# Designs tried in a protein design run: designed miniproteins, single chains, continued (5). Part 106

Each design is a single chain, and the fold is of that chain. pLDDT is the mean over its residues in the fold that is shown.

## One batch from the design tools (miniprotein)

Design m19676
Fold by ESMFold2-Fast:
Structure m19676 (fold): chain A 83 residues (1-83)
Amino acid sequence: MEKLKKALEILRKVDDPIVQLALATSLAAAKNKKLPDSQEELEKRLKEGQEAIDTILKNPDLDVDTYVKEALKLGDLLAILLA
């Protein structure tokens, strides 16, 4: 439980809705010109994001560093979906 509180505090800095939206928008704008043309590349990136979601949801007792790292992969997934 204390690890979860620390993870939430770290995620608060990274997962601020305004900051996260700004980062996602910036990444989407950068990738808007060259989306993965290969269906295999797109599927691989989507799979990585989905696995990150599953990892976070199934393992609430993850190390704080790992938890933050997986949460950042969700931002990358959102950037791909928005582009």
Scores: mean pLDDT 55

Design m19677
Fold by ESMFold2-Fast:
Structure m19677 (fold): chain A 80 residues (1-80)
Amino acid sequence: SLEEEKEHYIELLEIWKKKLEEVKKLYPEVKELVDEAIKIIEETEELIKKAKTVEELREIAKKYKEEINKIGTEISEKIL
């Protein structure tokens, strides 16, 4: 169901937020980028909660992947 998919996505995003907090502890140089990533996750969670259809949920997921991939690339370039 739509509600079960929403719950699943939110659970995954919460796990990723916890992982990002650990990244901040290990790599202080990427704290600002990690904070931006956490903000994107939190904004995405709010959009997921408000979604009325599976199609809307898919568009939210697509936008999230585009935004998080850009920041993920910047984090990788600073750490590696």
Scores: mean pLDDT 85

Design m19678
Fold by ESMFold2-Fast:
Structure m19678 (fold): chain A 73 residues (1-73)
Amino acid sequence: MVTQEAADLLRALLAADPRAALALLVRMSKELGYTLDAAERARLEAAMRADPARLLPVLNEILTSHGLPAIAP
């Protein structure tokens, strides 16, 4: 189960280190009983490399699909 603390940490890392935010997202999904597959991880990494601003929209889509709240910028 994802806690408020985990969501707050993700938000902080997204602002300071998008790569660390991606790693935390993988962990959060696993805590819900679902491990992100290679395609999902590749999609997130591609979005981050193309434009860091794209990472948050993609993260929010994945988080919402897993029952997690969307994170505002």
Scores: mean pLDDT 68

Design m19679
Fold by ESMFold2-Fast:
Parts: C-alpha cells; sequence; structure tokens
Structure m19679 (fold): chain A 77 residues (1-77)
C-alpha cells in the first residue's frame, strides 16, 4: 500500500539523497518541488534512484498528478 511504498522510498531517498537532489537541480526543478518530483517518479515506477535518474518523462507525469504528488511529498518528509 501507499504507506509501505513511502517507507521503502524513505530508505532509498536517505541512501541517494545528495545525488538525486543534484540531478533535480540540474534539470531546473525548483527547490520547493524537488522532493515532490522525486517521490512521485518513485511511486509511478520511474526509478529516480536508478542510472537514468529523473527525466523529462517523469517531470511530465508529475505535472499531470501534481495535487496527489504534493500529498505524497508531505508524507515522505
Amino acid sequence: GLDEDLAKFKVLYKQHRERVLKIAKELGIPEELQLTYIVSAYLWGLSPFGPDGLTRESLTLVMETLPASKKWAEKAE
């Protein structure tokens, strides 16, 4: 369920935080939306912690789901 997926996300985010935040910044994602984009990409199965990281495809999906994505980010902090 969502709470279990978020618990798994938190473990991976702790391990990869500096790297994925750097990529989000390099992609031009505003600092206040970086966690929202990363957690949403993860929950949609787009592997933000993988070698391909965050992509324009994941950004498009997050924009389409932004209200839900913001709620996920609040729980992921």
Scores: mean pLDDT 72

Design m19680
Fold by ESMFold2-Fast:
Structure m19680 (fold): chain A 112 residues (1-112)
Amino acid sequence: SELEKALKEFEKAFEELTKAYFEALDTIKNEKEKKALTEAFEKVAEAAREIIGATSPEEIVEAAAKLEKALADLEKTVNSVKDLPEEKKKKLLAAIKKLRKALAKLKEAAEK
């Protein structure tokens, strides 16, 4: 189904974001900034897992709203981290954008 294809694309985008997150985290020496990035990412991961574990289209739509807010907060945190190398920041922001696109496509498929 279109929903199954959108969910697989979403899972791949989330995996790419997870990889970019761990690569970025390894470069941060400031403990306060590391904690802020970790807390922001954990909220994204929780919402993404709710989507992956959803048993109905309605659950996907509800979890998508939580993920949209968590992604906006993560983007703000990424832009505020001073210790983050420009290359890692660009990769994180690109992965966030890709996950947002996959989420939008997934929402459209769930609301069909």
Scores: mean pLDDT 88

Design m19681
Fold by ESMFold2-Fast:
Structure m19681 (fold): chain A 94 residues (1-94)
Amino acid sequence: SEAEKKLEELIELVEKLKEAVENRDLGTFLDTLSQINQLLKEMEKNKLISKEELEELRKLLGDAFEAVRNGDWEKAVEYLEKLEEKIKEIKKKV
């Protein structure tokens, strides 16, 4: 389905975001975060997942971003791992 395809693309972007955090590459982190936010907007517009699921994903992304802003790279990885797990959970339901 279109939802499965977009969720798979989202997983690939989250893996890239995790790699940027592990490398402490702020530039790649911000660029990848921008791509994820654009993909989430497209998913919202096309109603591919619920509003509640979108809010959960956005919260975890925001928590990861704040951790990076605070220089807490390890906490950022933990939030991104939770994000990836949540995306995989949603993908099983579509």
Scores: mean pLDDT 88

Design m19682
Fold by ESMFold2-Fast:
Structure m19682 (fold): chain A 85 residues (1-85)
Amino acid sequence: REERAEEVRAGLEAAAERVRRLGEEAGVPEAGERAAELLRRAGELAAEMIRAEDDPERVAALEEELRALEAELAPALRAVLEAAA
């Protein structure tokens, strides 16, 4: 379980660094840094959901936090991807 949680967190941390670099290269460093920050937070939430999979109340609370974070992440990611296209 911990191995799965760490793999998800590490994967999103790696994705965050790639998006931050894309933002710099595309001339939207603020959007890249914002998306990277939110991706790292998403990785931490996803890892915690895996650790808490036996606790449905905690998973529900974490899913709610992740949904709110995804709403913030979407426009930042879109800005980076559109600028990089």
Scores: mean pLDDT 81

Design m19683
Fold by ESMFold2-Fast:
Structure m19683 (fold): chain A 83 residues (1-83)
Amino acid sequence: SEEILALLKKSLDEGIKAALEKGEVEPVINYLKKRADILKEKGLDEAAELIEEAIEYLKKGNLEMALKLLREAQRLGVREVTA
């Protein structure tokens, strides 16, 4: 949904929690897959792999591990600013 996508762009933690509360995990997974693809195009393969691991934890319902991996991926991705 647009609401969940907007929350994901503002805060990964808030967006993921909202998606789980609504049972809408699929939009989160699709968003994260697209982010991983962008990071791979930039040569940030390690950050992309962390996102892919986070997706697997989300599928298993392990929110704590998923958020930890996503925060690490975000730190690595912040080193390259897109115009």
Scores: mean pLDDT 73

Design m19684
Fold by ESMFold2-Fast:
Structure m19684 (fold): chain A 64 residues (1-64)
Amino acid sequence: MLTAEIAIYKGSDGNYGWEVLVKDDKGNIVAKAQGTAATLEEAKKKALDFAKKAGADKINIYEF
């Protein structure tokens, strides 16, 4: 089973940063991505699109 851990945060420049770590049942990172977006909704969309494309069975989202 693959679990995606998504973190979204507001950057110092007013943009939103996002990070995705996809881990297997042993805690190994099998995929990761990060980026920025102009809005919180765009950041969430980009992170979720990556997690789904990577085959994540479970997705956890954290907003900071």
Scores: mean pLDDT 84

Design m19685
Fold by ESMFold2-Fast:
Structure m19685 (fold): chain A 99 residues (1-99)
Amino acid sequence: AAAARAQAQAQRTLDLVATREAREAAEDVIEEGEKKIEELVREGAKPEEIRKVMEETKKRLEELARRAEARPIGQEYAKEIRRKMEELVKKGEEAAREV
């Protein structure tokens, strides 16, 4: 039936859009976190302050990954978000050692 096929196509399009939005939101969160860490390093902040920014960013990314993986097509992007989160944690740990 054409109607059932159209509904399936519409749902797939919505799933793709939601996955893309989650990815874009994750990229924004990562950029914000990286900028905050760089500013803290420049200001000579304590390692604890850098770790707080890392934990806050990690929590936001985990929420976005969870929302992405709720959709079948979003599972790949959830893995990508978590990989980027691991990279951010590594950068933050290196930055904390430099201050």
Scores: mean pLDDT 76

Design m19686
Fold by ESMFold2-Fast:
Structure m19686 (fold): chain A 84 residues (1-84)
Amino acid sequence: GALEQAKEYAKKAIELAEKGDVEGALEALEKALELYKKASTDPLRAEEVEGLALLIIAVYSALGEPAKGVKEAAKLLLEEIEAE
């Protein structure tokens, strides 16, 4: 299902971020967020999770650590998917 696909893309984003592929990690995370929002039964919570993920990316990018930002955002999304 879409949540299972979102989980796999979130895991892929973590792997790509750990390899330093920031562009690939961002693409995988964007796909994971799209699938998560589409499959979520709680649209307000899904919007909160997306907002927090984007904030994490923005803060880490400002600190010069974009790969860490994408990894932490993807880990947050993965934890949320596994809690559903």
Scores: mean pLDDT 86

Design m19687
Fold by ESMFold2-Fast:
Structure m19687 (fold): chain A 81 residues (1-81)
Amino acid sequence: EEEEVREAALLENKIMKEIRKKDPKLYSETIVKSRDLPPEEAAELLLKTAEKVGMPKEKIDEFRKASELLLEYRRKRRAEA
């Protein structure tokens, strides 16, 4: 589980870096908007942004799974203090 969470976090960072590289302005706007949204909606906004910058469907699907795992993990950590 910890290894899967680490891999998911690394994938998230890699995707974020690619979005920023392809469209820095859209990336910044997405990050700002995500701070005003619930975590689940923020994750969907990031996935939609990855789609807009032309990332392949296979990579987006992989990131969606990673995002769901990270959201669940972060939710559990918050609940446990």
Scores: mean pLDDT 78

Design m19688
Fold by ESMFold2-Fast:
Structure m19688 (fold): chain A 62 residues (1-62)
Amino acid sequence: SQLQELRQQALETVRSLPSSMSTQQKLDTISLLAQEMADAGLSVEQILEITREMLKVLEEKE
C-alpha cells in the first residue's frame, strides 16, 4: 500500500541520517518527510503516527 511504502521510506531515510548531522538538520528532515506524506494524501493521524516512529529512531541513534 502507498501508506506502508511511504512509512518504510521515511523510516529508512531517518535511519540513514549520519550521526554527525545536527539535531536541527535531523528535525528539518523529519519535517520535510511529514510534508511529503501530507502532499501524498496521508491523514493527519497517519502522519503523526509515522512522525512518532521517526522521532523514536532518532532517539535510539543518539
Scores: mean pLDDT 83

Design m19689
Fold by ESMFold2-Fast:
Structure m19689 (fold): chain A 115 residues (1-115)
Amino acid sequence: MSRKELLEKLIEKLEEIGELLDKLVASTDPEEAVELAEEILEKVGELGLLAQQLKDKETLELTTEIVMTVLPLIVQKTITGEPPSEELLEKVKAKAAELRKRVEELREKLEKELE
């Protein structure tokens, strides 16, 4: 796969993750938030592999922060069988909003590399 093809795929995955983060920030249902977190983790795994192939440290650091943000929602449900607490969901949503902005800034920067 060419560097251009890898960059195009990485931008596509950033867009997908951005849309999922927007849905997570807008979510009021803890069970929906866990499902979104699981989908985000899957897409972030794919993004991380692309970033590793491109040796893109900035994207790899972003993937780590996204994982660390959403993983607690999944872990709590997996261990307890109960939906995440309102306090945990509120903290995750606040951090997800910050990460959404960083995803968009990184996407814009990478799109300029394709020009």
Scores: mean pLDDT 86

Design m19690
Fold by ESMFold2-Fast:
Structure m19690 (fold): chain A 57 residues (1-57)
Amino acid sequence: MTLFTRTVPPVSVVDPDNVTIDLGETFTGVGESAEEAAAEAGRKAAQAVNAKREALE
């Protein structure tokens, strides 16, 4: 049985309007392959960035 876990470190995004969005959380994806785990972690990070950006507007 092989399950892969991928962790994405905290991300900071700077908007052209000089808005800085800091993600103080680590995002983890799990999958049956390293690629799937990385993709899930990336999706979670991207969704969190978008949610933070929306909250600041």
Scores: mean pLDDT 60

Design m19691
Fold by ESMFold2-Fast:
Structure m19691 (fold): chain A 87 residues (1-87)
Amino acid sequence: IDRDVKRALGEIYYAIALLDVEKGDFEGAVESVRKAAEIYLSTGDPEDAEKAARDAREVAELLEKKGAPQSYIDEVRRIAEEVERRL
């Protein structure tokens, strides 16, 4: 797939994650963050990986503000850490 198409898909999944947090769909938010991170990592560009880690941490902060169960917050933070370890 074209790298620009991958970036657009990553942005779409990140946007879905934000909507899922707003809706209280914490399972959906975690899944969408993971998909966005996988797509960004697949570009091979360190800048995309850095964005994925940052976006995941922002979702974790929003989950915490929305009172999500700790397990979902921990999973999203774990995704950010996994991405950062690959930089």
Scores: mean pLDDT 86

Design m19692
Fold by ESMFold2-Fast:
Structure m19692 (fold): chain A 97 residues (1-97)
Amino acid sequence: SEVEEQVEGTIKKAEELAKEGKYAEAMKILKDGVKLALLAGDFEAAEKLLAKGQEIVEAAKGTKDYEAAKAEYEAAKKAYQEAKEKYEKEKKELEEA
């Protein structure tokens, strides 16, 4: 699907940036991908992007980009948690109505 192609493209671009030592830029691309996946209701895609984000943050340890990459990752993770919590709440309200 187009969403699967976008997720794979985002991961590959993030890996390329990380290889260049651009961990903060890699994590920004992954964060934007997470937000787009959440807007589409694709929590599986968001989870795949967050898993790659965790790898990028680990690779950034000891570099000058670490704090910036970690901040972008935590922002993406928070957006995921808030969206999933809202989805589960709305789902329960619809099933109980």
Scores: mean pLDDT 85

Design m19693
Fold by ESMFold2-Fast:
Formats: C-alpha cells, sequence, structure tokens
Structure m19693 (fold): chain A 64 residues (1-64)
C-alpha cells in the first residue's frame, strides 16, 4: 500500500475534505481525521487544502 500521496483519495477521505473546505462539521469525525485527509490531498505542500486543490483531486480520481 502506497501511503504517501499520489493523490489516492478514497470516497471517505474526499467527503472529509469537502466538509473541511465548506466549514461544515461531520458527526463522528475528529479534526485529526480531517487533517490526515488534508495532508494527503495537499498538492502544494503548504498544509492547506482549498477548493481548487479539492477540485483537482476530484478530477484525478475521475481519471483513474
Amino acid sequence: MDIFGDGKIDDAELRLLVAHVEGREVPGVTDEQIEAAVRKADIDGDGTVNTKDLAKVVEERKKQ
């Protein structure tokens, strides 16, 4: 399993990233889980995921 990111974001992680970008809380999910998904999807390596980064992750997932 390749844990270090090639943008292998699964559906659960994508859902967490969407909630994070939208500023919505997700029941049963901790900030640590959201941070882990953010780190995995952080294309720029700046520790932040914005709507543009999220859109690129979605496009790469559709491509695969």
Scores: mean pLDDT 65

Design m19694
Fold by ESMFold2-Fast:
Structure m19694 (fold): chain A 105 residues (1-105)
Amino acid sequence: RPVGPGDFPQSPLLAAVRETFEEWVANSPLKEKLEKLLRRLTEEEEKAMSEPVASLPDILGYAENTGDDVELLVEAVVKAIEDLTKDKEVVEEVRRALEEMLARL
């Protein structure tokens, strides 16, 4: 599997989003559900990396590298999460948290 240092988005924004999101999950009242969802998201990212198909990392890199705004990044992440869970409460909390996090960055 030819994964090199240039194969993934390495932007400061992506790194900040991941770090802040992980902190938010740890402090969320839905942390148990969110931790399971993040595990599933990681599994799906690994599966997507074996195929030439857009994945969460590709979508995040696209949104940032094309100079699109924070709103597109939030929508891309929320859509990926909706594909992994049918729990509307989790989806709504993730959307709210990401919007708050990105507004602070």
Scores: mean pLDDT 54

Design m19695
Fold by ESMFold2-Fast:
Structure m19695 (fold): chain A 99 residues (1-99)
Amino acid sequence: SEEEKKKAEELKKQAEEYLEKAREALEAAEEAARKGDLKKAEAEYDAALLYANQAIGLARQLKEIPIGKEEGEAIEAEAREIKRRAEEVLEEAKKRAEE
């Protein structure tokens, strides 16, 4: 229906906006880890998790709409990968700070 299509488009847009913010935070965390800036790596890690979790919540709502299921699954999968990579980056930053 047109109502379902409009709802799916709005949820997709919001989820993609949070996913992009999560990607940017992850990249900033990786850069901070490379420079040995543990405090910045921790702050960007927190931001990446916050934005990735928002994207997951919206992606789950998108998946409830039949026309949004595939895109919702893709967004949720990418957001979960960002969370896993952010954990790895934080551990790398901690090790580098101890050197």
Scores: mean pLDDT 90

Design m19696
Fold by ESMFold2-Fast:
Formats: sequence, C-alpha cells, structure tokens
Structure m19696 (fold): chain A 81 residues (1-81)
Amino acid sequence: SDEEKKKELFEIMEEIAKKLEENGLTSLANFVRKEMELVKDFSVEELKKVLIGLLELVAEEAERRGLTELAQWFREKLKEV
C-alpha cells in the first residue's frame, strides 16, 4: 500500500539522519530532520524524488569529506528508493 511505502521511505530518511549524526555531521542530520517535517504530507512519488535528491547530496558531501564508507552506504540506500 502507499501507506507502507511512505513508512519505508521515512524509515530510510531516519536512517540517513542517524548515520550522519554517528559520523559527526550534526548540521546535515538536522537538515534531514527538518526536511522530514516539511515532506510528511507528500505522495509516495514526491517523497521518492526528495529522498533521491537527499541521498545524492549526502553521498557527495561524505565523499568530499573523505568519508568513503559513509558515501558508499548512502549510494547503497539509493537502490532501496
């Protein structure tokens, strides 16, 4: 169902925020949590587009900071969207 799909997409967003916090990227984690509040009423397709853009953004930032394992984790999560 769309409700189950939305739940899975929000679970991925929560995992992203936690992974950022675990790696000391607190400001970026806060950005993700704010994004989650803004998109709570979005459709499945709108949430997928937001999540794809978010995963690409955080993967690029992780690579730029030399956090190769973190960047790879975000790229693997992109396959779940």
Scores: mean pLDDT 87

Design m19697
Fold by ESMFold2-Fast:
Structure m19697 (fold): chain A 57 residues (1-57)
Amino acid sequence: NDEKFAESMGKTVEDALTKLGKGDQAPEVSKKVKELALKGDIYGASLLAQQAIDEAK
């Protein structure tokens, strides 16, 4: 179920960014990651998630 997977990815990114003190940015990044995953761009979604977390550090 791609939808459930997309939601899981978005939540993981949101939780990670919130813990890093970027809670204000987390919802926007989460939405973009979910949208890419729902379109079938799993690699793009993963890359965006990783870049957002790395930039927050």
Scores: mean pLDDT 80

Design m19698
Fold by ESMFold2-Fast:
Structure m19698 (fold): chain A 88 residues (1-88)
Amino acid sequence: SELEKQIEEYERRAKEAEERLREYNEKAERIREETERRIREAESEEERLRLRREGVEREAEYSVEAILASSERVASRRQAERLRRELE
């Protein structure tokens, strides 16, 4: 059935989006930890400010990707649920 194929496709998209969400969250966490370590080892307040700024920018990039992946996951799950209800 075409409807069953569409349900499987949206469930696959939701799973892939969930995996990307986890990866982006892990990358953001690693950037935060690395930034905090570099700040601790920095010899000047100017260097600490620069490192903090760079770290926030890099972390924000992955946080945006995580938000987008989360939105795709929710939308795909809702679409799969809607189509599943139509099948019944």
Scores: mean pLDDT 87

Design m19699
Fold by ESMFold2-Fast:
Structure m19699 (fold): chain A 91 residues (1-91)
Amino acid sequence: DLLKEGKYEEARKKIEEELKKVYPNITQQLDDLPDLLLEGAKADYKLGNKEAVRFYLLTLKNIKEAFKPFMSQETLDKYDKAIEEIEKLLE
């Protein structure tokens, strides 16, 4: 039991490997979402639908918070950039 031995980094890696077996597509789906939702937010902004733009922003923030431990730094940076760009649309 890696957690009982204080080997937290090894335990994290094992949990990540096991999750990829159960959810093999989740990493790709999480990586694709920021660009897709950002384009949706830009489209709804041009249509004057600010409520939909706020919904895309909230969705990205909630997904980032829920799945942060399973995201690479590159994926986290994509979420942060998309969130920043959508927040600028709502200024």
Scores: mean pLDDT 77

Design m19700
Fold by ESMFold2-Fast:
Structure m19700 (fold): chain A 81 residues (1-81)
Amino acid sequence: SEEEEKELLRKKLEEETVPILTKELQELGVSEEKAKEIAEKVKEAGLKAFEENKDASLEELKKAILEAMRKALLEELKKNP
């Protein structure tokens, strides 16, 4: 069901965003502390986009989440050069 797919997407955002992004940022030379902080902010943005777009189609929801996460990542990287 669409609702089941949306709940799986939310769980994936909650469980995978921080460990994956933290590792990727550290590989790019960001310190562990800063990488984790940035990853938490990106996760927060993704979950906020999920709640704000919960009634949208699955495709539109995914697009909104990716856009919000990308924006949050770029803003945090700008603050932590």
Scores: mean pLDDT 86

Design m19701
Fold by ESMFold2-Fast:
Structure m19701 (fold): chain A 76 residues (1-76)
Amino acid sequence: SPLYKAPLTPEREEVIAAVESLDPARLDELLRIAFREPETEEGKRAAELFAAAVELILSTAVGDLERARRAIRRLE
């Protein structure tokens, strides 16, 4: 489980660091932008970033490192 203090592999360290870098305040702001301006490039980008962050959280919760790393690439 990504929340346990198991020996870390480089792939696991990357995923844990990415999850720890997520700011709930930033996620709230992205969601607000996406809801307020869904037709704009900014709104669509905000929705994609929010979706990628949610995917990262869900993937790490179920221990799917490949899926989590794919979500990291979507976040940049």
Scores: mean pLDDT 80

Design m19702
Fold by ESMFold2-Fast:
Structure m19702 (fold): chain A 75 residues (1-75)
Amino acid sequence: ERIARVRAAIREFLEKNKDKLPQEEIDRLMALIDAAPDTREAVTQVVIEAAKVLEKYLGPDAVEELMRRVAEADR
C-alpha cells in the first residue's frame, strides 16, 4: 500500500514533467516503475534513477520536489 503510493507519486511527477524531459528517459523510467517489485529496495532504486534524470535536465530543485512527493506518499 505505501509502496503503491510511492510508485504512483513518482509516476505522477514524471507525467507532470514529461514535456521537459527526453521521451526516451520518460519511457525508460516508466518501464522501471512498472517492472519494480513491491519492495522498498526496488522502489528506492527507481527514485534514485528518476532523481539522476531530473537533476541532469531540470536541476536540483526538481530532485527536491521528487523527494518531497516521495516522503509524503510514504506516510
Scores: mean pLDDT 81

Design m19703
Fold by ESMFold2-Fast:
Structure m19703 (fold): chain A 70 residues (1-70)
Amino acid sequence: NLEETKELIDAEVPVFGYIVRAVTAENAGDYKSAAEDYKKAAEIARQNPRIPDSVVEALKKKAEEMEKKA
């Protein structure tokens, strides 16, 4: 149980890293970089079966929103 939780956290760290980068870029008004980082987060999240599809879709929607602002 605890080992599975640690493995899940370790698998999610790359997704979290891209989300932090995307939010930082969005707050700086760099919508192009934000869109790229949100897309990367969604791509990695989609490959993890333990990440809900709702999270993947939210990241994809954020990327599309950023592209419209760029």
Scores: mean pLDDT 75

Design m19704
Fold by ESMFold2-Fast:
Structure m19704 (fold): chain A 81 residues (1-81)
Amino acid sequence: LVDRLPQSLIDRLAALEQQLRAERDAWLAANPDASEEEKRAFLEELHRRAEEEIRALLREEGVPQALIDEIERERAKARAR
């Protein structure tokens, strides 16, 4: 799948991942006394925002909707829950 995406898009996705990791780490550092429930709620919201940002980035780069749908299906299959 990744081999089908332009390198510029791969680089932008990597930068987004780094940004989200930094945001996660900053929030945890600012809230050391947060409960497990509060940490979980934050991480779930961060994942939701990450999914929206990834979709927006794919659309911005002109990735066809059919390919976005294919990427989402492959990502769903990779989730071992």
Scores: mean pLDDT 74

Design m19705
Fold by ESMFold2-Fast:
Structure m19705 (fold): chain A 62 residues (1-62)
Amino acid sequence: LSPRVREVVELWREWHRAVAAGDLETAERYVRRIGELLATLSEEERRLAQEAVDREDGELLR
């Protein structure tokens, strides 16, 4: 994965941890940062980020 796609996935993991901890203020900051990064990604990088996030959702449901 490109460094920017990896950063999106890492921020998404941090967002999930913040939500699980009940830290909604921190969770909102991660969501804003993810949105900023997604705006800078190419269409291909956005697709790769979505696929990576979908895989992480699968792991969380186990």
Scores: mean pLDDT 76

Design m19706
Fold by ESMFold2-Fast:
Structure m19706 (fold): chain A 61 residues (1-61)
Amino acid sequence: SSLLEQTNREIEQKVRQAQKERDNRDKVLELLKQASQLSGQGTGSQALQDRNIQRFEEELG
């Protein structure tokens, strides 16, 4: 096989690994946002939900 084909395969594998790590981070943020909204159901205010979401984004970004 050509060196170019091997290099492309290695790059694709590294991209997939980086994407998986980003997907995990995005998944965590999504779950935290959902948990914040669920915690607000029946007792929480929209302002508290927005504050919690902002805090999570600031800590992770």
Scores: mean pLDDT 67

Design m19707
Fold by ESMFold2-Fast:
Structure m19707 (fold): chain A 62 residues (1-62)
Amino acid sequence: MEKGYETFVEAVEEVVSKEAAEKVREALEKDPNISLRELQRYTGMSAAEMYEVLVKAAEMQK
């Protein structure tokens, strides 16, 4: 997995749960071009949770 994807997965683990992070990792390994919408549907994350994950990922890449 690319470095940016690893940071995103770590942000999901911190913000949502380890289970959601594993689902995100699995989805990205199967389809690296998966859309944000499909990730939300696959993991069950809300739009608010996805926003918090994106903010956390940006902070982790400082």
Scores: mean pLDDT 75

Design m19708
Fold by ESMFold2-Fast:
Structure m19708 (fold): chain A 79 residues (1-79)
Amino acid sequence: SSEERREELLRLGEEALERAIESLSEKNQRAVREAIENGGLLRADYEEVAKKLGISVSTVRNAVKEALRLIDEIQEERL
């Protein structure tokens, strides 16, 4: 069913996200986790995340980009 497929994709996405975060540097892990709390990786206000953590907006954007790249790689490995 479409619901079962959605739940499986969400579960695989959550597993990939956790593995991606664990593979990042501590600084990038903090940026990514803060972005998730601020509305999610794609919806977060990166300027607010950067201000809260005392880092540059570019650092937040690069951390999110690296996390998304790793998620894609992890998901491809499972196919």
Scores: mean pLDDT 77

Design m19709
Fold by ESMFold2-Fast:
Structure m19709 (fold): chain A 64 residues (1-64)
Amino acid sequence: SPLDEKIDQIMEEVETNELSPKELWDYIRELSDLLLESETEEQTQKAREAIQYLYKKLQEKRKK
C-alpha cells in the first residue's frame, strides 16, 4: 500500500543516512500523520514502531 511504501522509504533513509535531529523530527511528524491515516492494525503498528525507533535515534544523538 502507499502508506506502507512511505513508511519503508522513511525507515530506509533513517538507516542509510546520518540524519540531523531536525530531519528526525520532520520524519516523526510525517510518520505521526501516516499513523492517523492508517486503515489497518498492521499499518498502525508499523507506524508506531517506526516512530518509536526514530525517538530512540533522537535520544542517542542527545548523549555526549
Scores: mean pLDDT 79

Design m19710
Fold by ESMFold2-Fast:
Parts: sequence; C-alpha cells; structure tokens
Structure m19710 (fold): chain A 97 residues (1-97)
Amino acid sequence: MEKEELLELVAEIIAPTLSPESAAEFLEILREALEEASDEEVRYFKKAILYALEGDDEKAKEYYEKAKKLAELIEERLLEAVARRRGAPELAAEHRA
C-alpha cells in the first residue's frame, strides 16, 4: 500500500534526527493522518519528499501543492501532539467527549 511505503520512507529520514520514542510518536501521528488521505494524495506527498531529497525544488513544490490538504492535516496533528507533550493540552483547544 502507498501509505506503508510513505511511512517507511519517513521513518528512514527521521531515524538519525529523533530519539526512538519521538520517532515512534511522529510515525503514529503520520499513520493516523494517512488513514484520512486518498492513495493519490499519499502518492503525491511521497513524490514531493523524494524530489526534495534529490534537490528538485520545482517538482517538489508542484507535488506538495497537489498533496497540500494531507500536508496541512499532518502539520495540525503534529502541533496537537507537541502541545500534549508540553503538558498544555488546552492548546489543542477541542472538547473531546
């Protein structure tokens, strides 16, 4: 599945920069965001990352725009996770019933 390939790619990128615990938390957030995404959006997002790694900024931007909704969703979930870890869950500002 496209989603599993993207998770593996991101795991390889973040492994040298994050602790194992932080990397695992980040990957769980990414996985949850990907459950709401179409395979097409995931494919575009993966292409944006791959082109960025190759230094092709123009193509990276093109594919990022095609996957912008998914990128924004990932960013929102990451900010909520950071707020929870900092002991300020109110920054995520939603009533979870």
Scores: mean pLDDT 74

